# Designs tried in a protein design run: designed miniproteins, single chains, continued (3). Part 62

Each design is a single chain, and the fold is of that chain. pLDDT is the mean over its residues in the fold that is shown.

## One batch from the design tools (miniprotein)

Design m10045
Fold by ESMFold2-Fast:
Structure m10045 (fold): chain A 88 residues (1-88)
Amino acid sequence: SPLDVHARDSRGRTALHHAAELGDLERVEYLLTFPELDVNAQDADGRTALHLAAEAGHEEVVRLLLEKAPDLDVEAKDKDGRTAADLA
């Protein structure tokens, strides 16, 4: 793959985190095709891609993650004990 789905920036964020935060639905769908993708990867603040999409109000990305990521941990908590639902 030309994309390293495990690569993290200075905030511990992966390509999935960035796509979810931006509401890039096509990019999220593309990343979900990679069997090595950790859909539950947490950044430096304990936030998953689901947390970032919910906080940003990207409803279509939230829906896509819920429908297409069977291993998605919807109850994952950030460093403040918040789930994605708490940020929506």
Scores: mean pLDDT 86

Design m10046
Fold by ESMFold2-Fast:
Structure m10046 (fold): chain A 63 residues (1-63)
Amino acid sequence: GAPRLARALRDYEPLLPNELNVKKGEEVLVLKEVNDDWVKAQSLSTGETGYIPSSYLEVLGEV
């Protein structure tokens, strides 16, 4: 499907190098749903791509 715009509901600090660092209120582009708990996203602030728990994101809509 089309990528979805989402916003971080809270800060997330990476536990692993392939995870995405975000601050509360930052917008990300959801590229792929990996499983029920994790998505692959790109930060619109930094351009970095990584995995983040889906529970940390509010989906705003498709772009």
Scores: mean pLDDT 85

Design m10047
Fold by ESMFold2-Fast:
Structure m10047 (fold): chain A 107 residues (1-107)
Amino acid sequence: EEIQKIYQRIEAVTPQTPLDELNYLLLEAALLGNITGIQKLLSLGADVNYKDPLGYTPLTVSFFVPDIDVRKKVRNFLISKGADPNIKPGVPIPPIPYIGKPPVIKI
């Protein structure tokens, strides 16, 4: 249900949509692997290097796309539009050894 709402919001954007909304929807489009949505939002002035309050960028959130082929396509597209692959998030990304494993809670 939330995914459908995000798609509808992306389709509803116009040249009059505020930049903060465009930037937010760009993060959501990158997270969903929605290349068509990314193209539309960037054409309306969304910042390809936008950094949210937690330090996430479109390029960094695209890492959460489950399909490796879609993720690679989104990453390559964002970089082709000027995304900086060296932008560090404001919050540390978990170490690679913890990707796909639940956090070990010592109790």
Scores: mean pLDDT 70

Design m10048
Fold by ESMFold2-Fast:
Structure m10048 (fold): chain A 77 residues (1-77)
Amino acid sequence: INETISGSTDLHFAAANAGNEKDFQEIVDLVKQGADVNSKNDEGYTPLQLAEISNAVNPSEIKQKVIDYLKSNGAEE
C-alpha cells in the first residue's frame, strides 16, 4: 500500500496504517467529521479495502476493529 497514492483522503491513510487504539480513535473522529467511508482513491481503493489488505498482510485485533467499524458505518465490501 502506497501512502502517497493520489486522491487518497486522511481516512484512506488512517485505515491503511492503523496499528493501535489511538489510530482507531482517529478513524472514528474522521468518520464523525463527515469523511466519506466509500471514497475511492485514484487506484480505486476505499478505506475499507486498504484496511482489509493491511490486515491480510499482518493481522491484528486493532485492524479487525477498524474493518468492523467501517462496515458498521456504511462501508461497502
Scores: mean pLDDT 78

Design m10049
Fold by ESMFold2-Fast:
Structure m10049 (fold): chain A 80 residues (1-80)
Amino acid sequence: RIVDLIGKFGRKLVDYDKDGDGTITTAELATVMRSLGENPTEEELQEMIREADIDGNGTIDFPEFLTMMSRQMTNDDLLE
């Protein structure tokens, strides 16, 4: 489930977030997803970025991204 995926993301991103900023670039996000066995298309990745990155500067604020992912899953499951 998405909660498990978020957990895997957190572990991998601790390894890739060398500046300790708590943000991640689009390229780093793609690398992490591939490492976890996921392989999103460029368009899918861009849609995720657009939801979390209002300014479009190519970085993701981790708490915002995780919150968005949680909302999307809940909305998909409970929407009726």
Scores: mean pLDDT 59

Design m10050
Fold by ESMFold2-Fast:
Structure m10050 (fold): chain A 84 residues (1-84)
Amino acid sequence: MELTEEEKKAFAKFDKDGDGVITAAELKDVLETVLGKHPTDEEVQKMIAEADKDGDGVIDEAEFRTFLASGAAASYGITLAALN
């Protein structure tokens, strides 16, 4: 499933190596550098678990879209407006 342009830009902020998935390390880096947050590794894993519906430990484009749409991402300050 292809993301919207705003969702694709947001995803690219997390997916720094361009492999099409967001890892815990990439998520933590964006939370610290872009959003000014200081999450623990456990908090990052919780965010991954909320987004990761297939249990592979990473967030793909479809899961990321669902995560943004559910409002769960906004509770962590992850919004399209904050990322763009």
Scores: mean pLDDT 73

Design m10051
Fold by ESMFold2-Fast:
Structure m10051 (fold): chain A 62 residues (1-62)
Amino acid sequence: MDVLAEAVASLPAFSPDELAFRVGDRLLVKEEVDENFVLAENLVTGETGLVPKAALRELERL
């Protein structure tokens, strides 16, 4: 699933599997992992990891 999203919160990576992001960062959602988390790439940093869905606002489905 390719969805462009915007971070509405800032979060550090608390584990190696998590993605760090700041409010306003553009993220590409690649896969839904479960009801609470997605696998996404931070287009600002190029890093990939788990992101809570509650921290994202959907912008565009690709």
Scores: mean pLDDT 81

Design m10052
Fold by ESMFold2-Fast:
Structure m10052 (fold): chain A 102 residues (1-102)
Amino acid sequence: MTLHEAALAGDLEKVKELLAAGADVNALATSEELGTKSTAKVGWTPLMLAARAGHLEIVEVLIEAGADVNYADEYGITPLHLAIAAGHEEVVEVLKKAGAVE
């Protein structure tokens, strides 16, 4: 299981395990990592997937591990934009507190 798959699935224990094993917290998602049935986009970070899904504890763990809260994809979409669009207010507040800007 990749860090992207664990973040998308809401598997907090697996996210922590993979980060402890040296997984790249800022890795970009590939079509192979997300699978053909994923609602996530290629080129997204684990933080973007967790923020869109509303997995607050995973968002916090990824930020603590050094996730780039201001990473923007090719369309200018950031983790903050995804959390706002999905209505995850607590995730929005955590991202802003961690230095996310619009």
Scores: mean pLDDT 78

Design m10053
Fold by ESMFold2-Fast:
Structure m10053 (fold): chain A 82 residues (1-82)
Amino acid sequence: SLLREIDEAYRQAVSALEAGDKEGVLEAVKRLIDLANKAFEDGNFSLTLLILQAIKDLIRRAREAGYEEVAEEMEKLYKDAF
């Protein structure tokens, strides 16, 4: 299920942020971007918007945690993907 993969990727990103694993955060965000592109290509715009919101939430969480460099890299990945 695509929804399951999205949920797993989001949880991996949150766990990596809590652990201070910056590389793990970026890997999980790249997974979410791939899933958003798949949803978009399939014409599932509601699911695409859900994933984009999840990525934006993760960027906010990274900034709030003081990981500014990771947040900037996530924003770059987001902008370059769409």
Scores: mean pLDDT 87

Design m10054
Fold by ESMFold2-Fast:
Structure m10054 (fold): chain A 67 residues (1-67)
Amino acid sequence: SELEEFIKKLEEKIKELEEKIKELDKKLEKITDEEEIRKVQLEKEILEGLIALLQGIKAWLEEVKKK
């Protein structure tokens, strides 16, 4: 079904964003410039917000699928 395909795409996107956060964490270990640290931290916060939104949408769609 289209709904199951959409849920699967959301799961894949969430995994991609989680992997991106890991890459940013690895970058933060190597950066010493305060301005660059701030930019990476902001990017990480945006990605964390996007993951939370996508997880919410996924949870709602899974509930719709059960009904």
Scores: mean pLDDT 85

Design m10055
Fold by ESMFold2-Fast:
Structure m10055 (fold): chain A 82 residues (1-82)
Amino acid sequence: MGTIVGKVVDENGNPIEGAKVTATRGSLSFSATTDKDGYYSITNLPEGTYTVTASASGYKAVTKTVTVRDNQYTEVNFTLTK
């Protein structure tokens, strides 16, 4: 099992609290919400390639393709714009 961690910020580098980060792979879907400092963590992911989308109210959603490895932390950071 692997872990995706990261930070969601706006175009000025300010953290976005309450942003939803969703990792999908086929029928699998995992999500986390960012904290006050913009950090999120999605744990216990099966190894594989995921589509990771960050979204927040008033911002354009951003999608990245991410490969998760067993017993590893994969850092995925997002910058959202209005």
Scores: mean pLDDT 87

Design m10056
Fold by ESMFold2-Fast:
Structure m10056 (fold): chain A 104 residues (1-104)
Amino acid sequence: PPPISDLTQRLHAAALRGDVETVRRLLFDQGADPHAQNEGGYTALHLAALMGEEEVVRLMLFEFGADPNAKNADGLTALEIAERVGETKVAKIIREYLAKKAAA
């Protein structure tokens, strides 16, 4: 794949550490791509789910239209990652979002 942009690297780093204000600024003010993948195919949503960052997961899904069905290089969605690492609260948020989206 092409080199990951500095903007995407900063977005992914902020998602990993639960820095909601930096995630919001990068997406809203600086035009970071909410669907951008790193070399492992991880989006910001995947990384937030991996680390159990509930508020970043909510922000990505409800405000920035992150795709909960996006798969990383291992074929895993953010929900599957959260379930595998035992992040039960994040898994619940993603499941509730998917249920609401399917009902709309």
Scores: mean pLDDT 84

Design m10057
Fold by ESMFold2-Fast:
Structure m10057 (fold): chain A 58 residues (1-58)
Amino acid sequence: SMAAERAKLDQAALIVAESIREGVSDEELFERLTKVLGPEQAKKIVTVIRQARKSKPE
């Protein structure tokens, strides 16, 4: 259902925010996201975050 998919995306957004705050590596972020969304979606999100990071020092 659409509601279940939205809930997973909301959970993924929370994981991203917490992982960035903790200074977690892209590899660990990918593993955390894979548990919620699966590897294909996790890879896409990590790629977007990596692109965003290129304009900001860690």
Scores: mean pLDDT 77

Design m10058
Fold by ESMFold2-Fast:
Structure m10058 (fold): chain A 77 residues (1-77)
Amino acid sequence: DDEKLKEAFNKFDKDGDGYISKEELRETLTEEGKESLIGIYLIGIDDADKDGDGRINYEEFKEMVSKLPEEYKEALV
């Protein structure tokens, strides 16, 4: 649901700029003991990053999550 997606987005958006960088994603997953998921999520960011700046906004994040297998979606919430 959108509330859980927003919560996950805010968790990854460590500096509060409204974008998730690859570095923030790595740090958050490492802190949560989910290092094995870093690779798939980096691929997801690359796929969702329509402007090619290595960052995704909330709309791109929502699109990325919608394409993940169910097991990987749970890691974001």
Scores: mean pLDDT 74

Design m10059
Fold by ESMFold2-Fast:
Structure m10059 (fold): chain A 73 residues (1-73)
Amino acid sequence: SELEKTFLKYDKDKSGVLSLEEFKEFLEDMLGEEIPDELVKKFFDKFDKNKDGKLSLEEFVKAVLDLRENGIK
C-alpha cells in the first residue's frame, strides 16, 4: 500500500498510469539528484511492457523493487 500511495502522489492527472515525466520526478525525489533523461528512459522502458509510454501500478511496483535491489541500470 505504501507503493500504491506513492504512485497516486505522482499520478498528477489521475490517469491511473505514470508518464515518463511523472516517473522521472519520482526517481529524482527518491534519489535526491537529477537523473539524465536517457537513463530514466532506459530504466522506464524495462518496465513499460506494453510499450505505450506509460507505467501501470503493477509496472511501477516492479520498477521500484528492481531499483531497491539493483539500482538504476
Scores: mean pLDDT 79

Design m10060
Fold by ESMFold2-Fast:
Structure m10060 (fold): chain A 88 residues (1-88)
Amino acid sequence: SKIEEALIYLMKALNALVQGNMAKAVEYLHKAAELLGVKIDLGPDAPRSAVLEAMRRLLEKIIEEGDRFQQLVAEGLLVSLDLLERRG
């Protein structure tokens, strides 16, 4: 499933964000966006806020188009992003 492959890349992007590796986060987000047919305009110098917003857009698309299991995983990742943002 392209959606499940995209979820794996979004999980990898979240891990990269937690590690402070913005370049890897952007790389994984581009792979997820390609799988989901979403255009994202993130360059290597993208601010953290733009990276978080792009990840939210991709997760929202999965919630809209995915099955019940895929929606639950994407919702869990959105909660994880909210918690990460609250930590600074």
Scores: mean pLDDT 88

Design m10061
Fold by ESMFold2-Fast:
Structure m10061 (fold): chain A 102 residues (1-102)
Amino acid sequence: SLTQSPSSLTVSVGDKVTLNNTASEDINGQVSWFKQKPGEEKELLIKNASKRAKGVPSRFSGSGSGKNFTLTISSVQAEDEATYYSYSHPTNVFGEGTTLSI
């Protein structure tokens, strides 16, 4: 299973935000991060824990290994208001999501 924390947070434009994910087992870095806004498709942000997807702004970064992974958003923009999901490729499971409000 994947546990995301916090479940929700409210920040201001320009803030740095860190979203956490803990896996119940070692998933060998095979974690992706997705962004979803209401009415939009899930957008891939990060793959293989730390590799930014094509077209994703440089303010998004991923890190972690073993069971613990983080998504960091530096200098948050108004457009970053969304729910962020971790995804485990070995188990094909999404985390419950972290909702970011600005």
Scores: mean pLDDT 84

Design m10062
Fold by ESMFold2-Fast:
Structure m10062 (fold): chain A 93 residues (1-93)
Amino acid sequence: SDQSQQLYNQGNQLFSQGRYDDAIQLYQQSISLDPNYSQGWYNLGLSLSQLGRYDDALRYYQQGRDLATGVDDNLVKLLNSGIRYIRSRQQQQ
């Protein structure tokens, strides 16, 4: 929805400023309004990954992947890359 996209764009602006906690809040509002907005799930996972919150990031990436499968192959590739990154970081801890 337009409202979901607006919140997502505001989240992206905060993300670009390194304000990951604030970006997460807006991305959560975006996906609450439009749970099928797979890009919102991806950026939420990415923001959590930047904060080292790997278990949370993994869950949101997996949800985004399930939503993007058969819809957006490029986004699925990005989500799979994020998932592999998180799993490699968890193995090294």
Scores: mean pLDDT 88

Design m10063
Fold by ESMFold2-Fast:
Structure m10063 (fold): chain A 66 residues (1-66)
Amino acid sequence: PALEVGDIVEAVEDYEATAPDELSFKEGERLRVLEVVDDEWVLAQSLATGEVGRVPASYLAIVERA
């Protein structure tokens, strides 16, 4: 299922940022989708930390739709 702006998502795996505009996160962390960049990347905000960055969409599972 495609991600949409406003979706609440949960990380299914840890991710370590490889670029300054990317967000690192841990499995189980919840994020809000702010922008869908493409089919592989979204701009998201961590609900725990408030940090914003690009995250790989394949690491995310939808918890709640917008």
Scores: mean pLDDT 83

Design m10064
Fold by ESMFold2-Fast:
Structure m10064 (fold): chain A 65 residues (1-65)
Amino acid sequence: MPSQEELNSALFLAARAGDLDLVKELLAKGADPTYKDAFGRTPLDLARAAGHEEIAALLEEAIAA
């Protein structure tokens, strides 16, 4: 089974890449949308920086829940 760190790392990559389906799958598997990288960035920060509005909205909802 993937570790929490593997799920969180994959969520960062998916959010940056704009892969909405993968973001949904990773969140369903328990990826932490509030996890921060070494620079203090969350997957939401990366989605916003890349202009992926649908992914940003999904991550905002996941954080608020």
Scores: mean pLDDT 81

Design m10065
Fold by ESMFold2-Fast:
Structure m10065 (fold): chain A 55 residues (1-55)
Amino acid sequence: GPMDEERERLKRNIRKAVEEGLISEEEAERLIKQLEEGADVETISRQAVRLVIER
């Protein structure tokens, strides 16, 4: 469904952020695991943005 598509897109964006040096591999791994465990996409998106802004 749309939420699954958003989840997969967020996972891809998180991996790209690692490649761009915006977040660490460890931070990305934790966020991706939370998404795989069914965490809310908006919540994880906000956490990812916060990590990027802190850099």
Scores: mean pLDDT 80

Design m10066
Fold by ESMFold2-Fast:
Structure m10066 (fold): chain A 108 residues (1-108)
Amino acid sequence: LGRELLRAAEAGDLERVRELLAAGADVNTTFGESGTTPLHLAARNGHLEIVELLLAAGADVNAKMGDVPGLPSAGYTPLHLAKLAGHDEIVALLVSAGADTNAKPLEG
């Protein structure tokens, strides 16, 4: 369930995300040491409706990911990823859902 939810959120598969959440998938699931959640992937890739579903299911809007090899992302929240990708509608949605606008990625 968890790995499938991460893949569906990354791919923008809205129906699969809905099915997996209904089946009891952990909305705050992570994979590996990265701490990357479905909300990080959906926000980074511009999947607005999936971001809405994940937040409605209790996703941690302030989840921080760890350092990913080849990508300096330590301490990044879904809000950071949405801003970097230029997804203004997702930025607005995350802020309205309680995202910490003062959160900083890892220093140095």
Scores: mean pLDDT 76

Design m10067
Fold by ESMFold2-Fast:
Structure m10067 (fold): chain A 71 residues (1-71)
Amino acid sequence: SDYEAAFKLADKDGDGKITGEELRTFLVNMGKPDLSDEEVAALIKEADKDGDGVIDLEEFKAFLERQRART
């Protein structure tokens, strides 16, 4: 799926998890020019529900679905 392909691009470690910083970089590279630093930080915080600085595939899918609804 598109979500899995996007996650693979963000997941540099290949361990099935990404950091908030990797997610931020991914969003910038995907051409989300309308997202401010504050908005990106808020989205990362919402995606990282456990606050440990890592985001798994399920959290990433939920995050992208929220972004889709936002658009």
Scores: mean pLDDT 67

Design m10068
Fold by ESMFold2-Fast:
Structure m10068 (fold): chain A 62 residues (1-62)
Amino acid sequence: MKYLARAVEDYEAKTDEELSFKKGDILEVLEVVDEDHVLAKNLKTGKEGLVPKRYLELIEKL
């Protein structure tokens, strides 16, 4: 199930698999990877990567 989410804080990727984002960025959640991580696309940059779920606020189910 896909979702739109908003970043609640800035995050800098720690690995090449992770996605960097800024507070207020809108991300499309593509897949839930585990209990703590999702695969998401930053709609501002078009880049995809792993995002810790705690940094995201759900906006809308797609």
Scores: mean pLDDT 81

Design m10069
Fold by ESMFold2-Fast:
Structure m10069 (fold): chain A 76 residues (1-76)
Amino acid sequence: LSPEQLAEVELAMLRMAAAVAIRYARKKGDLETAEEIERLLEEYEERMREAAAAGDLEAVRRLAREGIRRIFEIAE
C-alpha cells in the first residue's frame, strides 16, 4: 500500500468503529452518547488528516488506535 492508501485504511477503520458505536448508542436510545461519538470522530479525523499531510504515518496509526479506544469507552 502507498502511504496515502495506508492513511485512508486507518481512517476507514476509525469511521467503521464510530459507526458501530453510534448504532449501538442509538439502539439503546442514548442520543447524547451518539452525538458525543460523532463529535469525537470529527476531531480525530481532523487530527489524522493533519498528521497525514505532515507525512507522519506513525501518528496517523496511533491516532486511529486511540480514537477507536476512546469511542468504545464512551459507547459503554
Scores: mean pLDDT 83

Design m10070
Fold by ESMFold2-Fast:
Structure m10070 (fold): chain A 59 residues (1-59)
Amino acid sequence: LAIARAVKDYTAKTPEELSLKKGENVIVVREVDENHWLAVGPDFKQGLVPKEVLEILEE
């Protein structure tokens, strides 16, 4: 598990993705593929987030 922060606003493009606002903290659960994390947002919703949207803060 890792703590990450959104570096930009992101709007989910599929029901499996998570929408985030710049500066929101998320818990990274695992890597799904080379370009996506599985993360839990501040409202405890789980979804896919592109790696370029997140900055890892704590491992």
Scores: mean pLDDT 80

Design m10071
Fold by ESMFold2-Fast:
Structure m10071 (fold): chain A 115 residues (1-115)
Amino acid sequence: SELDKKLLEAAINADPEKVKELIKQGANVNAKDAGGRTPLHLAAGGLPREGDVETVKVLIEAGADVNALDDDGYTPLNLALRGLEVAPPEKKPIAEEVVKVLKEAGAKVVPSKVP
């Protein structure tokens, strides 16, 4: 749906306020993009951004599947660990906090996908 697409875009942009608003409007917190990635995959993965920690927390509180698999077989935690590995020193604290929040919520890695 259009709401689900907007939620995926807000997660890519690390915009926690927009994510909260779209969830209130009825967006599916576990919506998937063309690659099978959920909003939580998009918020947790890639190079760490300001807003990633709060966006991840909002999605988890809204009932995101912390162990969802994308089409490549990655969990959100697999992507967060990859992001931590490649992060520059000034961004590592954000990546470490994302990993911590995911682990505290019961997120697991697929062992074959650990970096």
Scores: mean pLDDT 87

Design m10072
Fold by ESMFold2-Fast:
Structure m10072 (fold): chain A 77 residues (1-77)
Amino acid sequence: INEKTAGATPLHYAAANAGNESDLNLVKSLVESGADINAQTNQGYTPLQLAQISNNVSPSAVKQQIIDYLKSKGAKE
């Protein structure tokens, strides 16, 4: 679950690229399956930081829900 591909975990990719409610459910499933919520990419980005960057570039309700969910689980900026 926490194995990196191209320097990022599945949770990083789900948080960075989410566009719909199914992506929120994917984030929840990854966290519930033991994903490290504070894992850093090779560049030092956490899933929460990537979700925030993505939402700042292209805001959506789903991206905000992912940010709120990650924060509720103790994710750090």
Scores: mean pLDDT 76

Design m10073
Fold by ESMFold2-Fast:
Structure m10073 (fold): chain A 103 residues (1-103)
Amino acid sequence: SELGERLLEAARAGDLEEVRRLIAEGADVNARDEGGWTPLHLAAAHGHLEIVELLLSQPGVDVNARDIFGRTPLHLARRAGHEEIVALLEATPGIDLDAKTLE
């Protein structure tokens, strides 16, 4: 959807206010791009801690969503070295700590 595409772009860019607005307008928090990345993947990969916190607070967020390579948001945060986001995700109820890629 257009709202989903805009949410993915805002999460990538680190635009917290736009992410909040789009969620309020009914954007799918589990929207996926062509690589299977969700807003949570994008925020985690790019180090946007406050957006990760906002997304994790949303009902129905898929904290273990896998991209086309089997990578979760936790895996991307670990690869990028975003230690505060890694700590937040590892403390999240239901998180898969054994995140693995298809490679």
Scores: mean pLDDT 88

Design m10074
Fold by ESMFold2-Fast:
Structure m10074 (fold): chain A 83 residues (1-83)
Amino acid sequence: SLEEADERLLQTLIEEVKNDPSLPEEIKKLIIEALQAYLNGDYDRAIELFNEALKLAEKYGNEATVSILKNLIDLVKYRKEKA
C-alpha cells in the first residue's frame, strides 16, 4: 500500500540520516526521533521534532536540509489529515 511504501521510505531515511557525515549530530538526533515518532503514529510529536530540527538547520545555514525538513513536515501533516 501507499502507507507501507511511505513507512519503508521513512526507515530508509532514518538510515541515510544516521550515516550522513555532513549533517550536525544535534540535527540528526532530532530527525531520527521525528521519523521514529511518525512510524509509531505520533504525528504531532513528529511535527514538533521536525520543526525543532528545522530551526537548527536554519541556524546552521543548511539550505538543503531546510528544504527536506519542510517537505517532511508537509508529508506528516498530510498523513495526519488522512488518519
Scores: mean pLDDT 80

Design m10075
Fold by ESMFold2-Fast:
Structure m10075 (fold): chain A 64 residues (1-64)
Amino acid sequence: LSREEIVLAVYIAGLEAGLSEEQIEELARIALETEDPEEVVRAIEERFGPEVAERVRRELERLE
């Protein structure tokens, strides 16, 4: 997965989870800092909790 694909996945997952624009921007920033999808999911879990992290993981799987 490219960094652009990871950013797209977190945006979609954030919208589906009903996160605010500010929260989605924060998710996108995390995705921009790494190309490792596992690291992105872990960082999101620490910041936003396991439900949001699970949604991001599912979106990443759809892009594979």
Scores: mean pLDDT 77

Design m10076
Fold by ESMFold2-Fast:
Structure m10076 (fold): chain A 116 residues (1-116)
Amino acid sequence: DANGETELHKAAREGDVEKVRELLAAGADLTVQNNNGETPLHLAAREGRLAVVRVLLEAAREAGQLDAVINAQDNNGKTPLHLAAEVEGGEQIVDLLLEYGADTTLKDNNGKTYAD
């Protein structure tokens, strides 16, 4: 579409866990970035979609892509961890990303880590 989004991006943003699972079973690419450099995991983290974040992280681990997916940086240099830390009530998503080994040292374009 006009924003470069896949069906997986949209399902992740909407929190549609069943559609996310369906798309992943069909071979949807977890690493695809939209025009803002955001992966489906970025969108799920930003929107506070805990169940979708868990499904995407598990699928990325199974595919051997966990490091690339969990540490992906958007056009502002933000990782999913940065976005989760900015969300009101995002603490559970932050905890989940840290459990899966998210890199805490990565800085956005303002020189900020997720903890700043």
Scores: mean pLDDT 89

Design m10077
Fold by ESMFold2-Fast:
Structure m10077 (fold): chain A 65 residues (1-65)
Amino acid sequence: GPLLAVALRDYTARRPGELTIKAGEELVVRGRVVIDGSEYWLAESLKTGEVGLVPAGALEVVGEV
């Protein structure tokens, strides 16, 4: 099923489709994508309900939901 993840750091969206997140925020990981050679999580913020991309290094997966 989807994975539960926690933001390791603040990240500000740099392009449309990315999420702005704060350290400690909980997200559900729906997939992993590669764009321009960089890895991203496709994730849903449990705080805002928004879905978007965050850099792979910005989240720690903590388990299944």
Scores: mean pLDDT 83

Design m10078
Fold by ESMFold2-Fast:
Structure m10078 (fold): chain A 74 residues (1-74)
Amino acid sequence: ASRFTSDEFKEAFSLYDKDGDGTITTEELGTVMRSLGQNPTEAELQDMINEVDADGNGTIDFPEFLVMMAAKMR
């Protein structure tokens, strides 16, 4: 099946979560999405980052990542 599961998202996320804190940087979001076969533009990445990183921390936790991916997997 060509559908991604939460386990596949978790594996892709954890590959770039080098610190094991359950977060990735906003810069790593594009890389994670490309590893899952997505090709977001910089504008699309910025829109997603603005929706989940309202605090400006420069990090995205796993629940925020799942919400973004679910929205894009329609």
Scores: mean pLDDT 70

Design m10079
Fold by ESMFold2-Fast:
Structure m10079 (fold): chain A 60 residues (1-60)
Amino acid sequence: SKEGYKEYTVQPGDNLVSIAKKYGVPLSTLMEANKDVIPNIEFENGGTNVKPGMKLYVPV
């Protein structure tokens, strides 16, 4: 695991906005932390959509 980050496996129905709210982190911070995982890191249609099964790093 990446130090200072909690690994989260994306569930069906998740998006970056909902995950950011769930963990109480700014959306921009979550996007920046995962820019290597989500190469199209742009705010579109409520944020960059994620695919179920992807692992994200949530800053803690």
Scores: mean pLDDT 69

